# Ledger of designs, part 58: designed miniproteins, single chains, continued (4)

Each design is a single chain, and the fold is of that chain. pLDDT is the mean over its residues in the fold that is shown.

## One batch from the design tools (miniprotein)

Design m13999
Fold by ESMFold2-Fast:
Structure m13999 (fold): chain A 100 residues (1-100)
Amino acid sequence: MEEELREMLERGREEAERLQRELGLSEGVRETMVRTLEQVARELRERGVEDPEEARERMEAAIEALRHAAESWARHRETIGKEAEEAVKLILETVKKLAE
């Protein structure tokens, strides 16, 4: 159990670092991902999950969920950024016309 959780946490840290590099995530997002995996591992210990295979499957599911969340966050960040830029351009054009 404890050895499996340590191995899965290390794999999760490596995945978080890979996602940070590939998706341009902030250090804060990577740290949050690692802390979330540490919380999942703690909950598995507190629930008394004795089957190493069950613990591994739950940790793998958590890692996959974080990967999907990171990818969704990266897409959402780009969308929000573009919409904000267009809104600022419209405001500036309106102000410019009023100043003329």
Scores: mean pLDDT 72

Design m14000
Fold by ESMFold2-Fast:
Structure m14000 (fold): chain A 82 residues (1-82)
Amino acid sequence: DERLRIEREITREALRLANEKGWSAEEAIEHAVKLYTERFGEEDGEKVRKSFEVGREVGRKILKEVGKTAEEVVKERKEELE
């Protein structure tokens, strides 16, 4: 899977640069999409961008729901221990 190998390398590099330069998730995604577009063309780059955006949106919804659930669990557990 040469595509998977290259994508993994691009993702790892973007993640490293984001950590070093303090990029936001959107900046890291845009950089990865640029590299992916250069390797596989604009159509595949756009698909990857949309995939990341959908994943980010789903992740935000999950985080919001999990965050509220975690707060409730922490509150209930604290009340149980009291």
Scores: mean pLDDT 63

Design m14001
Fold by ESMFold2-Fast:
Order: C-alpha cells, then sequence, then structure tokens
Structure m14001 (fold): chain A 101 residues (1-101)
C-alpha cells in the first residue's frame, strides 16, 4: 500500500513539474524548488504512516502545502495554478480508491 501511495505522489509530482516548466511565470524556478521540498518531505511522512488514516492525512497535508506555496508564486486564476489543483485532486481520488480496495 505505501509503495502504491508513493507511486501516486511521484506521478503527481512529475505532472506538476511539467505544468510549472510550461508556465511563463517569472517565479517558476523558485516554485519548482519549493514543490520539490514539499514532495521530498511528503514521501518521508508517507513512509512513517502506519494506517490508511495516516496515509490520507499525510497526502492531504502535502496537497495543502503545495497549493499554499504555489498561491504565493502564481496567480490563482492562472492556467498553471488551476492545472496543479486538478492534478492534486486526481491524485487524492486515486489514493482514496487505493485505500478503499
Amino acid sequence: MKEKAIEILKKAYDEIIEVLKKSDHPNREKAIQEVKKIFDNGIKEIEKAESPEELREAFRKIAQEIMKVLADYLPLDSPAYKEVVRILNEAAAELRKLLEE
């Protein structure tokens, strides 16, 4: 279960980084570095999780931290910000399905 949760998170990370690379925002490079730090810490928190509830909480915290950090660098109405929110919501749905099976 943890391995699959990490795979979901890593896929979301790769997709978010591609969205940020395609954006024309002047703070793109800084946003990418901040997102990487959140994902690196998030993987460690997932590895520590002992229950499905702790996995959901770790994933929720990661998504909230990414959205909060990106709101400081990207306009909330930007295509890049909206696409990142979509990717995080899809990853959360995949995790929910994994934990229900």
Scores: mean pLDDT 80

Design m14002
Fold by ESMFold2-Fast:
Structure m14002 (fold): chain A 55 residues (1-55)
Amino acid sequence: SSSTLSSLTQQMYDALTAGDWDTAQSLYNQIKSKFGTSTANSALDSVGDRIGASL
């Protein structure tokens, strides 16, 4: 569901900003498994953009 994707993407953002690389990788793999590689890459790009904009 879209709510699950949003939740996993937010958790991945939180993990990356906290420096929790293991959790971030696990969340990326969960998105990839559940929604596919294209969606996982889009979620990662979105997270990267948010981090970059915060710097």
Scores: mean pLDDT 83

Design m14003
Fold by ESMFold2-Fast:
Parts: structure tokens; sequence; C-alpha cells
Structure m14003 (fold): chain A 83 residues (1-83)
């Protein structure tokens, strides 16, 4: 998962938010396979944060807001599971 997260950050910095989101989704699936639900939700939060930036870049403010709200929900779940 760490390599996927590193690549996701690189794509995010380049402004390729869709590719960044895809890589964070893949990292989340790997974390779930390892039984780490807290990391999985953290990576889902980052994926939806990237999707929010993608929708902002397309002028879709409504989808950007929905993606941001979903990122916040997953961030809170990750925090609760990490205790």
Amino acid sequence: AEELVKKAKEYYEKGDYLKAAELYFQASLEALKQGNKAEAYRYLSEAFRALSEYYKSKGDEELAKLAEEQAERYRKKAEELAK
C-alpha cells in the first residue's frame, strides 16, 4: 500500500486528481485485505478528497462538495477505528 500512496501523492501534486484517486482506492483495497480497516478508511478519505479537486477542476461544485463530505465521513471513521 505504501508504494501506491507515494504514487498517489505524486499524481495529486501534478494535478492528475483522477489518477491520484484511483491509486488511493487501490491502497484502500490492499489495506482491507491486510485487515487494517483504519488505514483503508484513511485512504478512502484521501481518494474522495482527490475526487473533490477533480470535480472543482471541471466546474462541478455540487459533486465536489459531495465528494468532500464523503472524504470527511471516511476520515472520521478512520479516526474512530484507530482510537
Scores: mean pLDDT 86

Design m14004
Fold by ESMFold2-Fast:
Structure m14004 (fold): chain A 77 residues (1-77)
Amino acid sequence: SRLEARNKEIEKALAEYAAKNNKPEIKSIRQYADLLLEKLIAERGLSEEELKEIEKFIQEQLDKLKNVEKLPQSIID
């Protein structure tokens, strides 16, 4: 139940980030997810097994976003 609550918090945070930034690039969402994960590690002290589960969940969320939005290619210039 605690892990499920944390996963739901991560899902909500990623959705709120996407909404506030008007459909950011997948790279930006991934960077934000990495920052969120670092914060969770610092606050909770995750085990190796919990870390692997959370990383898998984040990857599933990112894959879902990739399939739904097919984000436009970045123009650097």
Scores: mean pLDDT 69

Design m14005
Fold by ESMFold2-Fast:
Structure m14005 (fold): chain A 99 residues (1-99)
Amino acid sequence: MMREMASLVTATEILAVGAYTTYWIMKEKKPSEAQKKQLIEGAKKDYEAAEENARRAKELAEALAKKDPSVREEAEEMIKRAEEAVKKAKEYYEKAKEL
């Protein structure tokens, strides 16, 4: 369970990096309109997947902290990391849409 939570948080952070990469490709490489559409759709899917992974990680973290109070601090840190990754994924997706 704790390893599954950590895996979901890491996956969420990787998805945020994907959204960031999409934004920078659009800004720096000046892709065609068809390529822009594909990149924006990809960033949207990354953001949606990040939200779902973060939701699952938060549920697992809260369940683990309730069962074992000794892991509460670690669980809170994992929730914070997941939430920050989702915020970044959303920010870069929204910025990519405006380019």
Scores: mean pLDDT 82

Design m14006
Fold by ESMFold2-Fast:
Structure m14006 (fold): chain A 76 residues (1-76)
Amino acid sequence: GEAEQQLAVLRAIGLALALLGLLLEADLKGVLSEAERQQAEDLLKKGLDLLDSGDYDGAIVVLEDALSIVEDSLRR
């Protein structure tokens, strides 16, 4: 329903903000390889494009994939 769509929007925005913060942390710590950085940045951009187009479910999936890459790099 519409309430579920609003929750998906808020979740997608929250994931994008969390990803931006963790990307900055990983970049400052130098823990991302060039390939991991490029993949995470490409997925972030794709997620933001999906948010702009109103595909909130697609944005959530892509942003969660990007977040996993950054989190795995921070666990090394």
Scores: mean pLDDT 83

Design m14007
Fold by ESMFold2-Fast:
Structure m14007 (fold): chain A 106 residues (1-106)
Amino acid sequence: MLSDEEVAARTRELLRALGMRYGAAFSGFPSAEVADLALSEVGAAAAKRNIPVGLGVPPGVPRDAGVFVIAAPTKENMEAAAEIAREIARERGVPVRVVFVENPVP
């Protein structure tokens, strides 16, 4: 089982690769397929609302762990995208856990 600390560390690696300061890692999806579908819906909703985000799976996290990450340049964009993701997870009946991560990007 992936700890919140390990998810946070892997999320910081993704944020660094993307040049993004803020991240939110969502876990608790029953499968990689459900996580991928939710990620796609978050991406589409963020694009429609003009919220700039990067989306992906944290490096080194097993795909079947049901985890995805939202990365954003600002805290406001991160919180807006995280709320979209929480609503999508709720509509899918998934009790997700969220870990917020800030990476000091120069």
Scores: mean pLDDT 78

Design m14008
Fold by ESMFold2-Fast:
Structure m14008 (fold): chain A 74 residues (1-74)
Amino acid sequence: MPSLDELERRLLALYLTAEHLARQTGDPRAAAARDVVAATLAEVSRLRRQGASDEEIARVLEEGTARAEALLAA
């Protein structure tokens, strides 16, 4: 299984890619992907403060990544 650190690094890289595409192209899907990543990171921060399990945090990171990747692929 990927570590939480690897999942968070992947999500951060995706944010940087989506932000770059949004600025370069003005594509609303790239902006939406960026916003999905930002919301996912905020949810992860909330879960960490509440003492959520690593499994729950990993699920949220994986779901957020999949949603952002789907927006960028469309």
Scores: mean pLDDT 84

Design m14009
Fold by ESMFold2-Fast:
Structure m14009 (fold): chain A 70 residues (1-70)
Amino acid sequence: SNHQKMLQLIGEILRIIGDILDLEAQIQQLLAQDPDDPKNQAKVAELQAKIADLKARQKKLLAEMNSIPS
């Protein structure tokens, strides 16, 4: 049903938001330790790439949610 599809999409979106917040917290911890360390910069870039992938998935799920007839 449309209701079940909406609840599933909302659940997936909320999980993605949680994952993004966890990754952003990791970036802040790395930058607080030594922002000029090349290893920390490489790890920050890796985490930023993961956030970008999650945001792209979130965008697709939001588009699917908007396509469900009311």
Scores: mean pLDDT 86

Design m14010
Fold by ESMFold2-Fast:
Structure m14010 (fold): chain A 62 residues (1-62)
Amino acid sequence: MDEIRKLLEEEVELSMKLIKATVDRLYAKSEEEKAKAQAEADELAEEINRLDAELAAAQAAA
């Protein structure tokens, strides 16, 4: 129970960070800021995909 809750809370946190990174990328005023925001978004998307797989496995095992 606690493990699934922890994974869900982590997914929500990562999703919020991804949304912010995407907004920062769209509204970036320089190529440097745009590249930084894009890199952050890419890393967050990869982490969310890993967490999604872990969450699915935890829910199936419960």
Scores: mean pLDDT 81

Design m14011
Fold by ESMFold2-Fast:
Structure m14011 (fold): chain A 86 residues (1-86)
Amino acid sequence: DPVKEDAELVEFEAEPAAELKDEIDALRDALAKKAGVENRSHPDATPGENYATIVVLKELAKEGGAMADEYREIVKKFEELVEKKK
């Protein structure tokens, strides 16, 4: 339904984002190692929180920098999961 495009978009992307939890946790671990900072595993993230993380990673990938390629890789995996759902 074209009238519900916002809700459809959020529902459509929330599940694929949840499937990327392990990839997001691995990225956080890699970032902590580069910064020399202690990293905590985040085993209990909701699908909405995983989706919000993907949105942030898309913006960070656009900004560029040393981690931009790693952010793009996570986003690409998210897009592949979204495509499988179609």
Scores: mean pLDDT 56

Design m14012
Fold by ESMFold2-Fast:
Structure m14012 (fold): chain A 65 residues (1-65)
Amino acid sequence: MSGPLIKAIQEALVKHGYPAKVDGVLDEATRAAIRAFQARFGLPDDGVPDAATLRALSALLGVEL
């Protein structure tokens, strides 16, 4: 998985109040933040940045990821 994509996800999460480090690494803290986001938006809370999760994050940012 590419570091720039993970960094973009981490920046989106931090900007919107989810605790994550912006280091480009999909670690347990980042997965926990993704799960919290997924649960809040009614998505499966598996911590995987799948197409549905990326689409929801794009909507939150107001841009396409």
Scores: mean pLDDT 74

Design m14013
Fold by ESMFold2-Fast:
Structure m14013 (fold): chain A 85 residues (1-85)
Amino acid sequence: SSLIEALEELIERAKERGSSQELIDKLEEAIEALKNGDYEKASEYLKEAAKLAAKENDYVTAATLMVLAMEADLIAELKRREEEK
């Protein structure tokens, strides 16, 4: 999954940068939700992680996380529409 790969890279960069454990934990929660196919929950965790990144003045990571949250929302919507066949 491109979303999981992007988040794993962000976690590696967050650790190298010395970001908060709260941010790292939230990113790991988002990965677990994605692995479980829960894209709606993953989107919620990614939005929470974006707020944490912004609070830490990491606006690039915050913006990236919001884009990934939008992708998770779109996947959730597409799955819902396919189930309504």
Scores: mean pLDDT 85

Design m14014
Fold by ESMFold2-Fast:
Structure m14014 (fold): chain A 57 residues (1-57)
Amino acid sequence: DLDQMIQQGQRESQQAAQLAAQKAGVPVSSVTRVTQDGDSYLITFSNGSTLTVPAAE
């Protein structure tokens, strides 16, 4: 349940969304959801596509 303490993770989620949008060649406004899944962020786009971005190097 990540909707609690969301403020701390919000900046990291926004950064992941921006990077994913840049890689996909779409505006960041096309990102509808960002979910942390283990060591990665799962980014969902408005067209239903998903892209996984690593949480750490």
Scores: mean pLDDT 70

Design m14015
Fold by ESMFold2-Fast:
Structure m14015 (fold): chain A 120 residues (1-120)
Amino acid sequence: SEIEKLLEEMNKVVKEMEEKALEMVKNKEDVLDIIQIISEGYQKVSELINKVVELIGEVSEKVEELFLKIHETVVNLENELIDAQENKKSQEEIEEIVKKKMEEIKKLVEELNKELLKLA
């Protein structure tokens, strides 16, 4: 199914986003560069969600709610990273922020995938 392929691609983008962000934290790269990678990853996820919705031809309130929650979690991650840098948090604390928020994003994307498959 074309939809299943797009959902698999979405899961891969989220995984690559997490792996790259964590690598950048370990390399002590600038938080703004980490935020850029997260933002680019989220843009790809958003584009894939829109392609799936277009193929299905409909959207549910639950799909819209999950998409909004993913966006809000990404924004919160970016804000927490800025706050961590301003407060001179350790590399370990920044890594835990990324891990926690990426775990939340992965769970929301998994729920979104299940809801999209119900509509397909």
Scores: mean pLDDT 89

Design m14016
Fold by ESMFold2-Fast:
Structure m14016 (fold): chain A 68 residues (1-68)
Amino acid sequence: AQETLRRIAASLERALAAGDEVAAASGIREAVKLLRQMGLFEEAERLEELLRRRDYAGALALIKEVAA
């Protein structure tokens, strides 16, 4: 699970560097599903809120924090 989050973070970082908002949003949705499967419901809700605001940098920071 943590390794999958690190993979998602790396993919999201590349998507943001490329300006690919569709790939960024997809990666964030994948992370939300994984966080819910891990029982991290508060983190999943925060991540969904960041996605709604299109705060992709904030979403990346949260995924990296949880993956640490």
Scores: mean pLDDT 84

Design m14017
Fold by ESMFold2-Fast:
Structure m14017 (fold): chain A 75 residues (1-75)
Amino acid sequence: SSLLEQVQAVARGIAEAVRQGDQQEFQRLVQDLSILMSQLPSDEMERGGRLLSEVVRAVRQGDAAGVERAIARLL
């Protein structure tokens, strides 16, 4: 679906921004991800909240692969 494709594109963008140390691009993409997550049903919004927490944790650890794995759990 188009939403799934958007989530995957944002996930790749976040991983790339982390690899490059581009904090501004990272912040924009995290905001885009939060907007996409807000469009999900309530049960999926709960999973989305956990996903965002995992993304933030992976970023703090410099784990670009962890960002992509966290996003994959939404699928």
Scores: mean pLDDT 71

Design m14018
Fold by ESMFold2-Fast:
Parts: C-alpha cells; structure tokens; sequence
Structure m14018 (fold): chain A 100 residues (1-100)
C-alpha cells in the first residue's frame, strides 16, 4: 500500500506543477498543452492503480470511475478545467487510500 500511495503522491505533485504552469502561461497554446499534460499524468497514475495487484478492489473501482469521468470532462470542458478536476480526483483517491 505505501509504495502505491507514494507513486500517487509523486504523480499528483507533477500534475499540480504542470497545472500551475498552465494557469501562469500567457500563451493559449502553451496553456492547453500543459493542462493536457497534467491530465495525461493523472490518467497514467489511475491506470497504474487499476493494474496494481496490491491495490484493493474498492480503490481500483474508484480509479476506473475517475477515468470514465475524465473521458466525459475532456468532451465537455476546457483542458484547464479538466486538469483542475483531475487533480481534485487524485486528491480524493489518495485520501481514501490513506483511510484504508
């Protein structure tokens, strides 16, 4: 469990740094690229959790639900708004993993 949590915390930190750079960027193209990169980092971390045999079935189910929600948000929301939602999902998942 501890190694999975550490990996998730590292992915969250990278995604938060990319989101901050996106929010501070004055170039709309750079902002979109950085925000999309943050979402990609979160998606990879969620996929890693789903494929990790050490993760509980409850956590894997929640990670899968978050991936489905991210697919929906990418169609309906801007890249920056999707990245903000992805970061919040990762924080909620991490909180639940620490409570197990």
Amino acid sequence: MEKIIKGLEEALKVAEELLKEAEESKDPRERRRLASSAVAIIRRALEDIINDPRASEEIKKLAKEYLEELDRLEREQSPLETARAAVEMMKELLKKMKEE
Scores: mean pLDDT 84

Design m14019
Fold by ESMFold2-Fast:
Structure m14019 (fold): chain A 81 residues (1-81)
Amino acid sequence: PMHMLRPDDLRRIMEILEQMYEEGYLSKETHAEMLAILERFLQLPSVKVDDLMDEIQARSSDPAIALYAFGRALQKLREEE
């Protein structure tokens, strides 16, 4: 698993989440919440995956679906690299 994510990694994750939303796998609320969290971390040079997961769990209305979607996006990012 990826330990650290950089801004380009976060932008790619946001693109994958947008595709998941368009395909009906994410609710509008969960998608908006996840984008808000990721956008906040774009200001950092890097972020730990665990820190992002903790923030998603703390800030999401449906943390199980949000963490599942984040995990799927991480897997796809890793497969592309």
Scores: mean pLDDT 83

Design m14020
Fold by ESMFold2-Fast:
Structure m14020 (fold): chain A 97 residues (1-97)
Amino acid sequence: STLADYVADARAKIPALAKETAETLGVSEESAREALEALLRAREYKALGELEKYREELERAREAYRRIIEEIGRVTGDEELKRRMLEELEAMIRRAE
């Protein structure tokens, strides 16, 4: 498959994956969808060698995941889990650079 075919197939699967993620974590479907779409766009730009756009979409994904983590903290009341997840997100982004 071409990169375009791969991206189109992955994008078509995002709504179902966002719903599953939202149900599993107890967060909004919209937040999950935004995070997944930004991550897919980042991967696409990295594959195309568009490093600046890759970094921009990684930052959008980071912000979307941060909102998910904050929502998990609010819903569960587990501030330690929230703090740990935020630290893991920052470490993941640093490793992706």
Scores: mean pLDDT 78

Design m14021
Fold by ESMFold2-Fast:
Structure m14021 (fold): chain A 82 residues (1-82)
Amino acid sequence: PKQAAARILLKVYPSKEKREKTLEEIKKIAKENNVEILAIEQLSEDLILVFVEGTEEDIKAFLEKVAALPEVLDLKSDVTLL
């Protein structure tokens, strides 16, 4: 399987409580899909940057599940094959 890394820009509700819940769900989804979270950076109240590594297929499944979360308003990803 092809190894890949992804840079993910998430737009979320500007609510600390909802943001923390979303981050915990993202960590859970990563674990369930064999995706390693390298870093999570809060850029603003509604923007979060997430860096992940895994197989291309695992990252794709991870992205689809994260985008489906009710508190995720928008998701932009840039995937690089390693």
Scores: mean pLDDT 86

Design m14022
Fold by ESMFold2-Fast:
Structure m14022 (fold): chain A 105 residues (1-105)
Amino acid sequence: NIEKKIKELESKIALLKKALDAVQEGARLAAQSPDEREAQLLRQRGYRKAAEYAKEAGDEEAAKLFEQAAELVFSDREKASEYLSEGIVLINIRISELNQQLKNL
């Protein structure tokens, strides 16, 4: 059933977009925090939410990268940023692939 496939693809795309939104919201809240530790906690929460949405969408690789970013946010911010960037790139590639699949239905 083509309608079921469309709904499944749209649901996955929506979850992946929620993952990106979670990262952006965490960063926005962190930028408004006067305390560096509070700022990092807000970023970490965004990363963990992004990982959950990516996992729910079936993107285990992006979820793992966001989880690694969350784990390293206090100990190695440079490496956390690298994993975050890789996760965002993978999510954007996946959204593009899923949109192409929708277009070809």
Scores: mean pLDDT 90

Design m14023
Fold by ESMFold2-Fast:
Structure m14023 (fold): chain A 61 residues (1-61)
Amino acid sequence: GKAEALELLEELEELVEQLSPVAGEIFRRRDRPIYERMIEEDPEAAVAELRRRIARLRSLL
């Protein structure tokens, strides 16, 4: 649901920030608005996409 997608978005943002503060700033300005739109339009697709990106990013850490 939307609440789950928003929590995943926050988790992804925290992971990006931990890798690089500059990347975190870029994420908040460019990627976050896109994900917020996706959550508003299709929260289930947003959950699936955010879970994939988080899992992929964690696998590279």
Scores: mean pLDDT 86

Design m14024
Fold by ESMFold2-Fast:
Parts: sequence; C-alpha cells; structure tokens
Structure m14024 (fold): chain A 63 residues (1-63)
Amino acid sequence: AYARATGPSGAAATAVAGCACRDFGGKLVERGATSAVCEFPTEEQARAAAEACRRGGFEAEVL
C-alpha cells in the first residue's frame, strides 16, 4: 500500500511524509519537488500515515 503527501514545498512535504512513514512502519520510495510517496506493508498503515500528514496541514492520499 502507498500514501502520497503534498505540501507548499518539497522539503516540508518530504519531511512530514518521512516522519509519518517511519512512525507507521513504512519507507520513502519517491521524492518530488512538492510531494513524497511512502510504501507501507498494509493499507491501514498507509491510511493512518495519510491522516497524520493531513493533521499536520498537508494534503495526503492513499494510492
């Protein structure tokens, strides 16, 4: 399962997504200018990470 986080800057979005990935047992697989994608063992972990990113003020979705 995958989750994507998007923010006003790639550094900020990557930092938030990276922390959420680590906290929820995932790993960073893609880094863009304004977004980051993390891979998780389960869809539930991907959803939890996306929710954490949204609570941090970033846009996030499960892929």
Scores: mean pLDDT 74

Design m14025
Fold by ESMFold2-Fast:
Structure m14025 (fold): chain A 78 residues (1-78)
Amino acid sequence: MLEEAEELVKRADELERQGEEAYRKGDKEKAIAMLNEAADLYVQAATLYLQSGDSEKALKAANKARALRERAKELEEE
């Protein structure tokens, strides 16, 4: 479970980087989609961290998911 949570975080971080790069290149729709997908992976990671007893990592992952959704919404409202 911890290894799965860490893999989800790694994938989410890669999607966040790709999303921000897409935004810089003018592909706003792709950026929003990637940031939302990254947020979903962080939610999954938070659940796995909770199941593994790591409440601090779960909270950090949940907070990161919220921040990514907020970022996607900001881009959508531009």
Scores: mean pLDDT 87

Design m14026
Fold by ESMFold2-Fast:
Structure m14026 (fold): chain A 75 residues (1-75)
Amino acid sequence: SIAEEIADAIVNGEAVEEWDPERLAEAEKIVEKVKPLYEKLLEEAKKAYAESSEEEQKELVKKIAEELAKAIREV
C-alpha cells in the first residue's frame, strides 16, 4: 500500500528517489492532501518530543506516521 510505504519512509527517514514516475506522482498527490495534517501533528509532538527520551522520540515519530497513514485513508 502506498500509505504504508509513505509511513515507513517517514519513520525511517528513507528517500524514495528512484521510484517509478507513475508511482511517485500518485504518492505526491497523497502527500499533498495530508501535508497540513502532518505539519499539525509535528507541531503537537514538538514539545513532547523535546521532553522525551530517545526511545520515546522514536515512538512519537511512529505515532505521527501511523496518524498520517490513517489520514491518507480518509482523504
Scores: mean pLDDT 65

Design m14027
Fold by ESMFold2-Fast:
Structure m14027 (fold): chain A 91 residues (1-91)
Amino acid sequence: MKEIEEVLEKLREIAKEEAKKLNIPEEEVEEDLEKAREEAEKDPEKVLTQLKVQLLLKESEKAKKEGDEETAKKLFEEAKKLQEEAQAKAA
């Protein structure tokens, strides 16, 4: 599924940048992403939503760090909305 791969690629880029700043091994990032791919094969819709939430939260943190408070707030609210919708569906 192209959409999952696209989100995973964006998450990989952000996670690698964060790992470099936090001295986290790149291998750990690749392991987490591989696990996400395996889970996506079992439940694509659920995993895609979870990955989108993570991506939005990471992008929100990056925007906040760059001083773009408006974009950071929008991305955080979008992530929260998706998470609440997923939680309501699972309940």
Scores: mean pLDDT 75

Design m14028
Fold by ESMFold2-Fast:
Structure m14028 (fold): chain A 65 residues (1-65)
Amino acid sequence: VTKEVALDILAIGFAVDKGASVKIEKKDGKFVVQIFGASEADKQELFEEIKKAAKELGVPEVELV
């Protein structure tokens, strides 16, 4: 499993737990994260969990849009 696939699977799991959806795309060496169907507070919390997972996987840069 690649780091990209592992991060995508984890992010989808986190989003489903909050009743939200997530899309991650790799662009110019960074991972761009979009979160749908969540409050601003839940979106920020979800993004922090995704950033933590990315750090554990050795992915240094993720961006929320």
Scores: mean pLDDT 78

Design m14029
Fold by ESMFold2-Fast:
Structure m14029 (fold): chain A 75 residues (1-75)
Amino acid sequence: KKKEELLEEIKKIIEENFDNEDLVSKKISELIQKYKLPEEDIEELILELVNYVFELRLKKGEIKLSPEAIEQWKK
């Protein structure tokens, strides 16, 4: 429950503040601390968020990867 709620809130923060990496990082850290999740849940959350941010940046053309790297990252 808390993990899912936190994921949704973080995704909204990323969507709204996508061009400001420092602000996103700060707000995400504050939310993680507020939700007081176990370390295992935090690790899973960070991994999913890294993938989400990376996908958004690729879509917006802010990150340029080789076709090989994109294929491996996308499964």
Scores: mean pLDDT 68

Design m14030
Fold by ESMFold2-Fast:
Structure m14030 (fold): chain A 75 residues (1-75)
Amino acid sequence: SSSIEEALNELRRKAEEILRMARARAPREEIERLAREAREKLELLRNVYKVPEELLEPLEERLEEAVREAERILK
């Protein structure tokens, strides 16, 4: 559905945005909020909408990689 496609695209964009914001030295609280929103959306897609794991797993890996890299940059 368009709603699911939009949510998957939103997760991909949020991961990219987290990295851009970290490199720009944006406030940590703002980056943490984006990460939280992305994780909440991912869990909603997994647990409520039952989106297949083969679609979610690559996005989750990308998100968590972006968060780890952001933490390294903001150190």
Scores: mean pLDDT 85

Design m14031
Fold by ESMFold2-Fast:
Structure m14031 (fold): chain A 74 residues (1-74)
Amino acid sequence: SHAEALLEVKREFPQFSLDDLLAVLQQDPSLLSLPAEELRARLIEILRGKEPLSLSGPYDPRLDPIAEEVRRLE
């Protein structure tokens, strides 16, 4: 699932919060169209060598269930 992909990315990059990962998805909503495995790989590429992000973007209601599931899995 997308939530499991986000949790795996968060484990790989503990310096990034869930909110930082959600900010990346808000900046590029097309990432939500990717299968979970491709989303994981793409986020790892984006975050490699990057500092934590502080972004604002359009609200995407599809992120709320994913964020809730990730928080439950932690």
Scores: mean pLDDT 73

Design m14032
Fold by ESMFold2-Fast:
Structure m14032 (fold): chain A 61 residues (1-61)
Amino acid sequence: MEEKRKKLLDASIRYVAAQIRLVGEQVALELGEATPEDVSRAQEDLKNAEKEYEKAKKEFE
């Protein structure tokens, strides 16, 4: 029970952090402080974090 809760919490934090990072990289790209590759990597990290979050959410139910 406790391990599933911790896994969901950890996955949720990673998912939110990945969303914030993507927005930050997109703004940085517009300002000339980041590359398209930085944005692409942030998008991949978000996709992976979302999959882990959905999996943890289903396992917690």
Scores: mean pLDDT 83

Design m14033
Fold by ESMFold2-Fast:
Structure m14033 (fold): chain A 98 residues (1-98)
Amino acid sequence: SALEKARELYEKGEVPSDEEKLELMIEYGLEQLPSAEPEEQEKILLGIAAAKVMKELLKEGVSSAEAVKKIEAGVAGEDEEIKKKLEEKKEEVKKEVE
């Protein structure tokens, strides 16, 4: 799944080098979200949020390695700014699901 692929990329320090890959991951996550169980929905939401934050960081000129570290710190609650961005993106996605 898109979420599993995103997790594998974070674990290996590998990041999609182009915007197209991140957009595909976001679209796939949105496609899976309505049919997922509550626990899987939370995982998918986090994956979509992480991909959206990654796109923003790369667009701002942050290197892929630094962007991965920032997102990992945000997920762990060690980077409050990135944590806030992740939560904001999760809220946006939740509003898109009916």
Scores: mean pLDDT 75

